Designed miniproteins, single chains, continued (2). Designs and how they scored, part 65

Each design is a single chain, and the fold is of that chain. pLDDT is the mean over its residues in the fold that is shown.

## One batch from the design tools (miniprotein)

Design m6394
Fold by ESMFold2-Fast:
Structure m6394 (fold): chain A 75 residues (1-75)
Amino acid sequence: DEEKMIKDLADFLVKTLGLPREEAEEYARKLVEKAKEKYPDLPLEERVALVVRKILDALTTEKDPKKAIEKVLNE
């Protein structure tokens, strides 16, 4: 269920990274769509796990969570 994964990813962005709910939902939707385009052969759950990993990797060099997310979206 794609909408459930978008909600779960948005919850991660709110609870772990402190993003406002509305922004987190918008970013989650964009991240899931980007992952679908780049990794169409991966199962939905694995695409979301890969996106989370990329955000965490970006946070090793970028302290601002929004900038880390934008980096992942622009790759």
Scores: mean pLDDT 81

Design m6395
Fold by ESMFold2-Fast:
Structure m6395 (fold): chain A 86 residues (1-86)
Amino acid sequence: ARALALLAIALGVAALALARAALRLGPSPEALAKAIAAALAAAGAIFLAEQALASSGEKALRLAVEALREAVEALALAVEALRLAA
């Protein structure tokens, strides 16, 4: 459970970094929308991962899995934002 939560935090931080890179390229409205969506999803993933680390048992595992799913979505959105900004 802890390993999944830590992985979700790492992926969320990576997504935020890519979203920031997209914003620095002078984004179109579409790239800006994707970068904002990526940042919000990353923040949600980090929040769920922190809740997983504060929890125990089955609840911790469930929150860690949800955090990982949101972190993967955030990373995909951030990559798309960077592609659109370039």
Scores: mean pLDDT 82

Design m6396
Fold by ESMFold2-Fast:
Structure m6396 (fold): chain A 71 residues (1-71)
Amino acid sequence: SEEQKEINELILKHADAAEEAVKRGDVLTAQAHLVSAIAIYVIAKNAGLEISPEVEERIDRAVELVNEAEK
């Protein structure tokens, strides 16, 4: 569906933005984008939308990068 595609794309944009913020040393911006990606993911899954494995992998990578940057 169009909604499913748009939601997957929106999650990817936030996950990508979180990774780019980590590369810049901008931990606060990285955290904000990661929280947005996770929140959209949870809402989408609860609504019965399918999230692609690629998008899930990108969220997982962003989580690891942000957690490491907080140390």
Scores: mean pLDDT 88

Design m6397
Fold by ESMFold2-Fast:
Structure m6397 (fold): chain A 91 residues (1-91)
Amino acid sequence: MSLKEQAEELLREAEELLRRAEEAIRAGDYETARRLLEEARRKVREAARLADEAYKKGELSPEEYRELVLRITALEIRIVGLEFDIERGLP
């Protein structure tokens, strides 16, 4: 598996964890939601590291790197938003 393919797989896994975290928040299961968000954040950080490595090695075009960075940034924003939703639910 290439660095690009590894980064894309980690982003897919993070998206699935975020879907599960949203379900846990709706159910009031904030403990499960926090754990899922932590795991998603870990996967997003690893995907960012692999994307940077792939770009430095010339395995990504500037356009492909930009696409990955935008996807990573969108997921990071979504994680932060869900963490605020949990904080609001748990005074």
Scores: mean pLDDT 87

Design m6398
Fold by ESMFold2-Fast:
Structure m6398 (fold): chain A 55 residues (1-55)
Amino acid sequence: MQQQLQQLVQQEQQDVTDAVLAAHAAGWSSDEILALVQRIQQQFQQQVAQLKAQA
């Protein structure tokens, strides 16, 4: 569980960074980027909840 949780945290950090950089390069507004980050965070919370349910 601990190692899998650590991997999920690292994956989320990478996904957020890559998504923010890509959106910024595409000319997205700060509000649009914030909404994107919130969606990624919600998906991460669901993955953590599923991992805990399987443990």
Scores: mean pLDDT 78

Design m6399
Fold by ESMFold2-Fast:
Structure m6399 (fold): chain A 87 residues (1-87)
Amino acid sequence: MPEPSAEELFERLKAFFEQNRDTMSPEQMVAAAVAELRHLIEDGYPLEKIEELARQIEEYFREHYPEVAEEARRRLEEVLREARRRA
């Protein structure tokens, strides 16, 4: 089957956050997003799609959870540096 698009993966992650908004802290949501990106990197998901997905995740936290937006941006940038080193 064709690999899921960055948009499809983001929509799934967003749905997960929405379903768990009353049980997960914003910090736990950031940790989950970072873990998902690391898993995709380990599975060889294309770098350009990882970068697009990370951008969408960063925008989501900036708009909905501004209190953790800087932490999310920092952690996502660290993951992107790891992805770029492996490419």
Scores: mean pLDDT 82

Design m6400
Fold by ESMFold2-Fast:
Structure m6400 (fold): chain A 55 residues (1-55)
Amino acid sequence: DLEELKLYAVELSSKYKVTEEAAKKIQEILRKGAEGMPVEEAKKEIKKVLEESDK
């Protein structure tokens, strides 16, 4: 569900520092989610991007 993935990305992004690079990667993950990537896989990738960006 793309809507669930978007809500997850918005909620999690509010808790982390989001760089331009992280925002681009999240946008690409959301695009892959729309194209059939499992929601749980996409959520893991979004979380990893945000955690790595916060270093």
Scores: mean pLDDT 78

Design m6401
Fold by ESMFold2-Fast:
Structure m6401 (fold): chain A 58 residues (1-58)
Amino acid sequence: MKPTPEQRARLARTAAQLLLDGASEEEARKRVLEEGRRLGIDERYVEEIFRLAVDALK
């Protein structure tokens, strides 16, 4: 399923917060993928959202 703008923003915030709290990229990615799965969002969109969040924090 394609994410809504609100779901996209939620996943991006979760990713950013985990990374800022000192989680590794691997740990943060795993948690964000699990959240996306609960929301019924296709993994491809979740991966894209995660990569954009990582890039924004560099």
Scores: mean pLDDT 82

Design m6402
Fold by ESMFold2-Fast:
Structure m6402 (fold): chain A 67 residues (1-67)
Amino acid sequence: MYPLPTAGLTKEQVLRAAAGLVIDLELEGREDQKPAVYEQAAKATGLSVEEAKARIDELVAQLRADM
């Protein structure tokens, strides 16, 4: 499984790390791994999977707009 760094990070840092990881997975064609990233971020932040996904997808959109 694709590793998401969560140890010692704030909730915002975990979500940013997850957004970067999602972009990397999309670039590598490993979109099947994206749900696991959302689940890990949700567990680390105490958000629901749906809330974590929404926040990560927003950060992904912002990062992609800055590219």
Scores: mean pLDDT 77

Design m6403
Fold by ESMFold2-Fast:
Structure m6403 (fold): chain A 55 residues (1-55)
Amino acid sequence: MLDELIASLTGLSDQEKADLRELGKLLIEEEGASEELAVQFVQGVADAILLAKKS
């Protein structure tokens, strides 16, 4: 799920995608979040980054 989400994102650099993948893993491992919750959170962060890049 998380890797599939990251692979589907466009407009992000490889480094930004790597950072988002790491963030999702930390949420699951450290916070005890479900994969579904981590995916939703990472999607929200990705959307915010993409919105900030748009004029």
Scores: mean pLDDT 79

Design m6404
Fold by ESMFold2-Fast:
Structure m6404 (fold): chain A 78 residues (1-78)
Amino acid sequence: KVEDLEKKAQEYEKKAEELRPEMIAGNPKASKIYSYYFSAALYYHRAAVAYRQGNTELADELEKKADEFEKKAKEIES
């Protein structure tokens, strides 16, 4: 659902912003996790836009990309 994708985008954007102070302080791990959560948020938002435009094929591809970035962020965070 479009609402679920936008909710995920907002949650991962928030997670990225929480890491911004550590990223600015020069923590390379924080910088990497930040970039992946930010990318996940961006692609979830783009997927929601594609669904609204009726482009379900593109939306599915963008959601899959977002899921990959989410997985990478969580993998490093562990």
Scores: mean pLDDT 84

Design m6405
Fold by ESMFold2-Fast:
Structure m6405 (fold): chain A 70 residues (1-70)
Amino acid sequence: MDALLAALEARLREAGASDETIARAVELVGKALAEPEKAAAYVTGAALVAMAAGEPEAALAVLEFADEAL
């Protein structure tokens, strides 16, 4: 789990995400990994947080990570 979240954090930093967006996205994706039955809702929430912050590249990074890891 921690290694996957570290990989997500690295991808979000490469996408130019703010530290606040990274922290919120990592928290929500961490919940997706802990509760697979709710994963789609948490992943969608993480992408929406990035979109609301004006960081569409970070939103795409979240969705690409989820497709590969979940």
Scores: mean pLDDT 82

Design m6406
Fold by ESMFold2-Fast:
Structure m6406 (fold): chain A 83 residues (1-83)
Amino acid sequence: SEAALKALEERRRELAREIAKELAISLLETALKEEKDEEDRKILEEAIERVRRGIFDDEVSETIGIALQSLFLGVPMEEVRER
C-alpha cells in the first residue's frame, strides 16, 4: 500500500527531526553554561525555546553555528562574530 509506505517514511523523518532537535538543544544548552555575556545568554535561551517549539529559521541556524564555533575554539560568541 502506497499510503502505508508513505506513513512509514514520514515516521522515519519525524524520528530524524527529533534527533536533530535534541542535538541542537544539547549544543545550545552546553554553550549557555559556558557563556558569560548577558545578551548572548539571552540569544541562546531564545534559540533553545524556538528549537523546542520546532522552529528552525535563519536566526536559530546562525546561533547554532556561532555556538558550535564558540565551544570548539573555547572563546565567547562575540569573538566568533568578529571573525
Scores: mean pLDDT 88

Design m6407
Fold by ESMFold2-Fast:
Structure m6407 (fold): chain A 64 residues (1-64)
Amino acid sequence: MDIENAKRAAEALLASDDPEEQRLGKEMKEAIENNDLNKYFDVSVRVLKLAVDRVIDEKEAERA
């Protein structure tokens, strides 16, 4: 597994101004450091859901 890509994603989230993204970035980094693949996967799914919901809400607000 490419831990480099996972680490980069976690760092990008930690650099965000959004508290929720920063929190998810912390959890992802912790999972990577602990070599916990199950936790890493769970956090990754939550990050994806957050990103999708944000894009959808933003697009709907702009078009409404």
Scores: mean pLDDT 74

Design m6408
Fold by ESMFold2-Fast:
Structure m6408 (fold): chain A 71 residues (1-71)
Amino acid sequence: AKEYTEKGKELFKQGKLKEAAELYKKALELDPNNKEAQRGLLKVAGELSRQGKHEEAAEAALPAVEARKAA
């Protein structure tokens, strides 16, 4: 689980936003309480939204938003 968040951070630093989001989503699937993965998805969503990719941003944010509302 934590390995996916670390790889997600690395991809985010490289600007590979879709790949970073997929790794953070996998981390949340394994551990829904992983706040680092939740924050990572929200950061990816923020960058995608800033680029005008609102649909992709919403898809990236949704798992993190759901996890926060459920807990």
Scores: mean pLDDT 75

Design m6409
Fold by ESMFold2-Fast:
Structure m6409 (fold): chain A 63 residues (1-63)
Amino acid sequence: PTPETVDRGYQMSMTAVTTSLNNGHSTDQAFQMGYNAALQAGMTPGLARMLAKKSVDTILKQQ
């Protein structure tokens, strides 16, 4: 993936995680939503997992 595609995947993952947590879903569900969003942005499964974890960690740290 290009750096621009990775940035888009991270932004989509962040949005999915934020939306999931705001809807009262668990951290595990938020991670799954972030993972799926990153895959939709064109990330490989390994990269999507990393971006989803980073998104969850980042959002929870800002609480």
Scores: mean pLDDT 81

Design m6410
Fold by ESMFold2-Fast:
Structure m6410 (fold): chain A 81 residues (1-81)
Amino acid sequence: SEEAEKLLKEAEKLLEEARKLLEAGDYEKAIKLAKEALEKALKAMDVAEELGDKELLLKAIALALAAIGLIIEAEEAIKKA
């Protein structure tokens, strides 16, 4: 539980920084941090599944989807530039 919660907090911080980089036009760095956030969210999903904690699992899924969305947004921005 505590391990999954720490991973989720780390993922949230990475996503916040990735969003700031995206807003600043640093798309490559935004993608890198979003991918790191995705890895942490996926690890949190694994821990939550092992514990049977559905609430932590849903939160981890939401963060993973947010990270994927940011990666797609940044990659589309690069392709249009």
Scores: mean pLDDT 87

Design m6411
Fold by ESMFold2-Fast:
Formats: sequence, structure tokens, C-alpha cells
Structure m6411 (fold): chain A 75 residues (1-75)
Amino acid sequence: SEREEVLEQLREGVEKLKKLYEETKDEAFAELVKRLEELIKRLEAGADPKEILEEAKKAFEEALEEYNEKYLKKR
């Protein structure tokens, strides 16, 4: 089902991001993990898998924008 597919994608994403956080200690990975774990909880509570997937994409986009502002904006 769509819910199962999205749930599996989110869980795999969380596992990969947790490993990156363990290796780098970069808080951006920890913040993204928290966002994805909240989305997993909402999906398990009956949220629309398409809506959750869209929110996951937005979370990644926001994380990239925060990363660019913190590390690329120097002046």
C-alpha cells in the first residue's frame, strides 16, 4: 500500500541520517531525523501518505536552505 511504501522510505531515511549524525555530529542531520520521526508518527496515526511524502520533501528543502544560510552565507 502507499502508506507502507512511504513508511518504509521514511524509516530507511531516518536510519541513514542517524548514521550520518553519528559520524559527523552535525546537528542538521539530528534535526532532520526528528522531523522525519514526527512524520512517521503521523503516518502511523492515519495521516494521508501522499501528504506525509510532500511534508517530507519540504523538510528536506528547509534543511538544505538552513544549511546554505548557516554555511554558505559568509558576508
Scores: mean pLDDT 76

Design m6412
Fold by ESMFold2-Fast:
Structure m6412 (fold): chain A 58 residues (1-58)
Amino acid sequence: MLKEKLEEAGFHLSDEEAEALEKAIGGDESLYPLLVKVLEAFDGDVRAAIQMLKLHME
């Protein structure tokens, strides 16, 4: 589900990257729009996006 939503937004991620992002948001689908905005801010950098989400969610 998340991978499909990110591909729709223009992000081409591996299954591993999509799973890591979904774990970072705790599987909360209400955070998908926030995750898309964070990825846009970091130009699709999954590692940077995960670190930003961890700082926000801690």
Scores: mean pLDDT 75

Design m6413
Fold by ESMFold2-Fast:
Structure m6413 (fold): chain A 85 residues (1-85)
Amino acid sequence: ALDRIIETAKKAIEEIKKDPSKMRDVALEFEQEIAREISQLDPETREKILKEVVEVMRAAEQGDPEGAIEAVKKLIETIKEIKES
């Protein structure tokens, strides 16, 4: 699950960089994919990931591609920390 979340996050960053006009669609697909992956995780880990997903969605709603990319990068860092624990 965690490796899939990292790959989904990397894909989202690349798609937003390639075409910022698709950011809202990319963010929606990202949210749906992450929701599937986290359903099998413990509640504490799920909560940490959901907080970062909320920040990605907020940036997308505000029309901020740079903010959305940074929020996704922060999520990747959070997942890496969880994997090393």
Scores: mean pLDDT 81

Design m6414
Fold by ESMFold2-Fast:
Structure m6414 (fold): chain A 56 residues (1-56)
Amino acid sequence: MVIEELERGIEEAKREGDEEGVKLLTRALEIVKKDPSDVSIGVAEIALAAYRAAKK
């Protein structure tokens, strides 16, 4: 589930000191929790993919 992946990503980013990653994923998580729609889920998936790509 996207929410669980976002929470895991936030924890990972915090441990790595990645402030931008924390901000990106936290914003996506808040959007999905406030309005769990296909659009919000899509935005969260894009944010998670961007974060994962930036880590390599």
Scores: mean pLDDT 78

Design m6415
Fold by ESMFold2-Fast:
Structure m6415 (fold): chain A 76 residues (1-76)
Amino acid sequence: SEVEKALELLIQAQKALDAGDYEKALELATEASKSSDPRIRAAALLIQAEAYRKMGDEEKAKELLEEAKALMEEYR
């Protein structure tokens, strides 16, 4: 299903982030952020935010973190 594929992308994105492959983490998390499930979208945005922070783009990381927080608040 779409949700199952998006969850697999999140797992792969987190593994890439943990391995220091920030470009791959961003690509996988960006794909996962297209999910219809807002929880998956929020998790994907958090991975993207951390990747940008690790790469030194603090402004982009902050924007993505705020977007993720807004999604998490909306579906709470």
Scores: mean pLDDT 87

Design m6416
Fold by ESMFold2-Fast:
Structure m6416 (fold): chain A 67 residues (1-67)
Amino acid sequence: SLREEIRAIFEKYGIDLPDEDIDALSEAIKNRDLEKAVELFNEVADKYKLPKEALQELGDLIVKHTT
């Protein structure tokens, strides 16, 4: 599921993302609200200092569910 894909990306980089944030991200992507999805991803990326590889995986996830 999309929620599991989001969780897996963050867990891969040692981040235990709260269910509330996973839900918010998954709903933005499901609704094809790309602006909101990108905003939330950037916020979490800055907070947890995600590496370039994680940012690429998040971008790929958005494309996968919106294309």
Scores: mean pLDDT 78

Design m6417
Fold by ESMFold2-Fast:
Structure m6417 (fold): chain A 60 residues (1-60)
Amino acid sequence: SDAVVERLKEELGLSDEEARELAELMAADSNAGGTRLMIDYGMSAERAAALAAEAERAAR
């Protein structure tokens, strides 16, 4: 979803390519995506879970 991509760009300062790759990971595996948000980007567990859930809903 473009909405998830734009949100990742806004919150993490990612490029279009980086944001799309992360959004695809989150849509395919919300746990792996959430873990990457926490470990690689220092996002809180609560915020990471919320973004992963948004990406999963957008993939439906």
Scores: mean pLDDT 78

Design m6418
Fold by ESMFold2-Fast:
Structure m6418 (fold): chain A 65 residues (1-65)
Amino acid sequence: KKAEFLKKAAEEAEKKGEDVRNTLTSQAQADPANAASYLAQRDRLVTGYEKAAENLKKAAEEVEK
């Protein structure tokens, strides 16, 4: 049960990262003067979500030991 919850949380983190990537890319296109700021925020947040997903997958594996 707990391992399954962690796997689901990892999937949600991956989906959030993709949503953030799409949203900030669209904002960069809509506001070219501030595009560099939006793209930097995108890269930082997406990396954070990818790291969170990896940690959650590892935690699920640990729970199953």
Scores: mean pLDDT 81

Design m6419
Fold by ESMFold2-Fast:
Structure m6419 (fold): chain A 87 residues (1-87)
Amino acid sequence: VDRALVRRILSAHGVPQSVIEALLNPTPGNARHLAALVNDALVAVGEPRIVDLPAAKASVATALGLAALAREAPEQARALLEELLAT
């Protein structure tokens, strides 16, 4: 994952810093929820569903920021999802 690029895109769209750091440094307790958010964003921008996870609730800013990441850097969004699923 290009951590600097992910931080720039998400910050530009108003995603809270705590959420950005949680996405880049997941814990076993939050990784599944964060994976669902990234997966939902990829599906929302027309990328294929990578994993069957239930839809997750996000703030509007987080949902829009993740959708922007999925549109602007789909490879980074997929790599982030894979790291979250591996946690």
Scores: mean pLDDT 72

Design m6420
Fold by ESMFold2-Fast:
Structure m6420 (fold): chain A 58 residues (1-58)
Amino acid sequence: MDPEKVFEELVLRASEAGVPLPRRDPKPTVEDAKEIARRLLEAGVITEEEYEEWLSKL
């Protein structure tokens, strides 16, 4: 339950920031969430601490 919510939040953050999603598959995975979080970090949308928090929740 919580990992799905974490993924949804990461997707929202990516969409708001204009960061492209790594996958086009309809079913997201934990790997997809990690890649989105990494892209958000690289784009400066989230901090290193936030990145670690997101990964810990997955």
Scores: mean pLDDT 70

Design m6421
Fold by ESMFold2-Fast:
Structure m6421 (fold): chain A 84 residues (1-84)
Amino acid sequence: ATDEEIEDGVVQIDLAVARLLMEKGDYEGAAELLKRTIERYPDSKLVPEAYALLAEVYEKMGKTEEAEKWRQKALEIDPENPLA
């Protein structure tokens, strides 16, 4: 469906931007973008990847408890997610 195609495309772009933010050390910006993406597109098939990447962001920030929370959410949706 067109809406699903647009949603998945936007999530894919947001995931790429979040990774670029992480590379430049903007972990707060990456976390904010990923949370906003999850809130706007909760039904996207790429949401488990967003949760896993958000867990990585919090881990890089030293927020281990938050990282574990988001990793667990990724595994609940997609237990085989390689990023979780």
Scores: mean pLDDT 77

Design m6422
Fold by ESMFold2-Fast:
Structure m6422 (fold): chain A 55 residues (1-55)
Amino acid sequence: ELIKLSNEEALELQKQVDARLAEREAAADRPLSPEERNKLRQEILEELYKERLAK
């Protein structure tokens, strides 16, 4: 589900996505392709959206 966010909430969400993406890339045992990184960004964004709805 898409959530309507304020500019500040959207910026915080983007920072969280970038942070979690960096963690997952660091945990990976190999370099990620651009496609894999884009897939991870989408998965992280979905996770954050679900977390926001649950709170």
Scores: mean pLDDT 72

Design m6423
Fold by ESMFold2-Fast:
Structure m6423 (fold): chain A 86 residues (1-86)
Amino acid sequence: MKLKLILKNLDEEEIENLKNIAKEYEEKGFKVTIEIDGNDVKITIDNLTPEEAIALALQALGYKLEGFKVDIKIDGDDLEITITKK
């Protein structure tokens, strides 16, 4: 399973926290790609089980859900989660 996590309108501290999450999963042996475009971050992680993908998404969503819009898309074996700060 492939997880695509897209987070929009983040501040610098939130971006650094996401870089740390991406690094943690890379250190666990996952194939991780992180792309930063201004205040928007896209993280792609390959070779996750469904349970690991859900756990990571919940970990990311646990960071201050108040004021965020969340959209979840399942595309075949890919899970895409878009989180936009209001």
Scores: mean pLDDT 75

Design m6424
Fold by ESMFold2-Fast:
Structure m6424 (fold): chain A 104 residues (1-104)
Amino acid sequence: MEKEKREKARELTEEGIKLFLEGKYEEAVKLFEEAIKLDPRNLTAWIALALALEKLKKYDEANLYYAKALELAPDNLDLYKLLGDTSLSDEELIKRAKELEETL
């Protein structure tokens, strides 16, 4: 069921964020990719995947996933401002992405 897939995607995203904050970027990427396969509208998973890829210095891939996150909310100026804010910590950026997802 779609609700079960969305819930599992949320759980995978939360586990991936824990691994990301522990510096386990390759493991976090796998969980975020699984979350996106289950729920392609999971904004937090797309943004967290892009951040993890930046930590792995895969900048071209990271840019593609940021672009995909923007496609989920193309008229959301707060999302554009969030992704353009270089002063935010990774933790704060992920937190704000979760808050923004709740408004979609």
Scores: mean pLDDT 82

Design m6425
Fold by ESMFold2-Fast:
Structure m6425 (fold): chain A 60 residues (1-60)
Amino acid sequence: SKLEELKKKRREKIIEMAGTTLEYVNALLNGDQERADELFARMKELEKEYNKLVEEIKKL
């Protein structure tokens, strides 16, 4: 169903966000500010994509 496909995409985004957050924290701990900035920007993109999926699910 459409709902099951969107739920799957939402789970995949949660996994991506978790992995990116761990990489971001590791970059900060290692003093790699350039990588941390790139990962922070990616986290913000993923947050927007996640919120879009949540809103699509709510409309079903």
Scores: mean pLDDT 88

Design m6426
Fold by ESMFold2-Fast:
Structure m6426 (fold): chain A 82 residues (1-82)
Amino acid sequence: MSKEELEIEVEIALNVMKYALLRVASRDNPAARAVIDAHEPEIDALIEKAMKETDIENKRKLVEELRQKVDALQAEVDALMA
């Protein structure tokens, strides 16, 4: 892999980990868990698309979309758990 490809793969891994941590943190809050469950198909599809994408520019766009979706989900979950 090029350094650029490696950096993008690391970004995917970090966002997957953030999403997993959100799922764990929300387990005892039914409202937060329902929000995560509602967004799971979209996030899972984005992760799969990003991991399978071979064009570096398209991969960057998918990773940025994934980051934005995970950040938005984090904000929504945090608001429900406040």
Scores: mean pLDDT 83

Design m6427
Fold by ESMFold2-Fast:
Structure m6427 (fold): chain A 71 residues (1-71)
Amino acid sequence: MAYVVKIFTKDKEEAERLAKELRERGYSVSIVDEGGPAVYVFTENKEKAEELKKELEERGYEVEILDASKL
């Protein structure tokens, strides 16, 4: 099963910086604009999705995990 870690950002520049960081860490990442700029991280590993969510929430981001099969 595939998961999407949706990370809400304040602006497009923050989204672009975060996307670059996560891509450099080996994640598959897209920037989307759905009610504001957000970063989507694609992973098949639920534990990695949950670890990334916790890391980013500790950094002050709002994060949601979505089932990619329902997108």
Scores: mean pLDDT 80

Design m6428
Fold by ESMFold2-Fast:
Structure m6428 (fold): chain A 76 residues (1-76)
Amino acid sequence: NVEEAKKLFDQASVAGNAGDNKTAAELYEKAAEKYKKAGDYESAATLYRAAGILYEAAGDKEKAEEAFKKAEELKK
């Protein structure tokens, strides 16, 4: 689970470096879901925030708001 999350994080970084903000956001969100299932809520929250920022950059305000809410829910 954590290993899958790391792979998704690496893929998100590659997409982000290529300027594909939407794909990077989707991959960070998937990585966050894997960390959440593994019980690593701090890593999950950080990646949901990263996804939210990238969704905003991509113009997807609805997905950005959803990602930010998921991050806040994991804050303890």
Scores: mean pLDDT 82

Design m6429
Fold by ESMFold2-Fast:
Structure m6429 (fold): chain A 84 residues (1-84)
Amino acid sequence: VDDVSYTTKKMQDTADYMKKGPKDIPDAQKYADKLIDSPSPVSVGVGKTIKYYIDQAKSGNFDQAKKKVQDNADNMKKNYQQAK
């Protein structure tokens, strides 16, 4: 989808899943796969980022993955609001 606000919200929703704990990781993984199947390059990028961090969490780096996803969500939100 072409809407930057929509994509930013999807990244934030993923950060919230990571914040709540590993029990929501499988749902976030399925959601990331749906974004990757999207024809939108922006949605594909978000989906790949989510999938990468979920794989890191599965490898025992959950706290680091959670921090990086939250940082990306905050950065996207700030850039969207301050750029336009």
Scores: mean pLDDT 66

Design m6430
Fold by ESMFold2-Fast:
Structure m6430 (fold): chain A 66 residues (1-66)
Amino acid sequence: SMHMMKRQQKAEELIKEGYELEKEGKGGSGGQLVWAGYALLGPELLAEGREKREELTQKGKEKKES
């Protein structure tokens, strides 16, 4: 369906942007985008997306504090 394809495309773009932000040292913002992407993929992936968000946020925080 068109809605399903559009949702998947947005999710993939958000996840890609999130990981690019993490590479730039913006893990907090990157984690939020990765979580949003996983949330768009489906409710079954919310827990995984939350874990990925926390991981990237933590990496960003540690990089700024170290």
Scores: mean pLDDT 74

Design m6431
Fold by ESMFold2-Fast:
Structure m6431 (fold): chain A 88 residues (1-88)
Amino acid sequence: DKAYDYLLEGLKAYKEKDYEKAIEYFEKAIELAPESEVAGRAYYLAGLAYKKLGDYEKAKEYFEKAAKLYEKLGSGFAKAAREKAKEA
């Protein structure tokens, strides 16, 4: 799955602290599979990357998008994403 491959590339960039590159890969994953578990995870991880860059507004937006998508999918990760959205 190409969307999942982009998610993994983004996670690799995140671990290397290349947060801008991580966000680019996460956005590509979202574009390929916008209403999927992969997209929910990509929104959440992009939120974490924006927080690392000090962009708290973007971090909050992406955590809220992750939470909304996880709620739609019936995922228990929705609560974790909501809590992150409240923090930044």
Scores: mean pLDDT 86

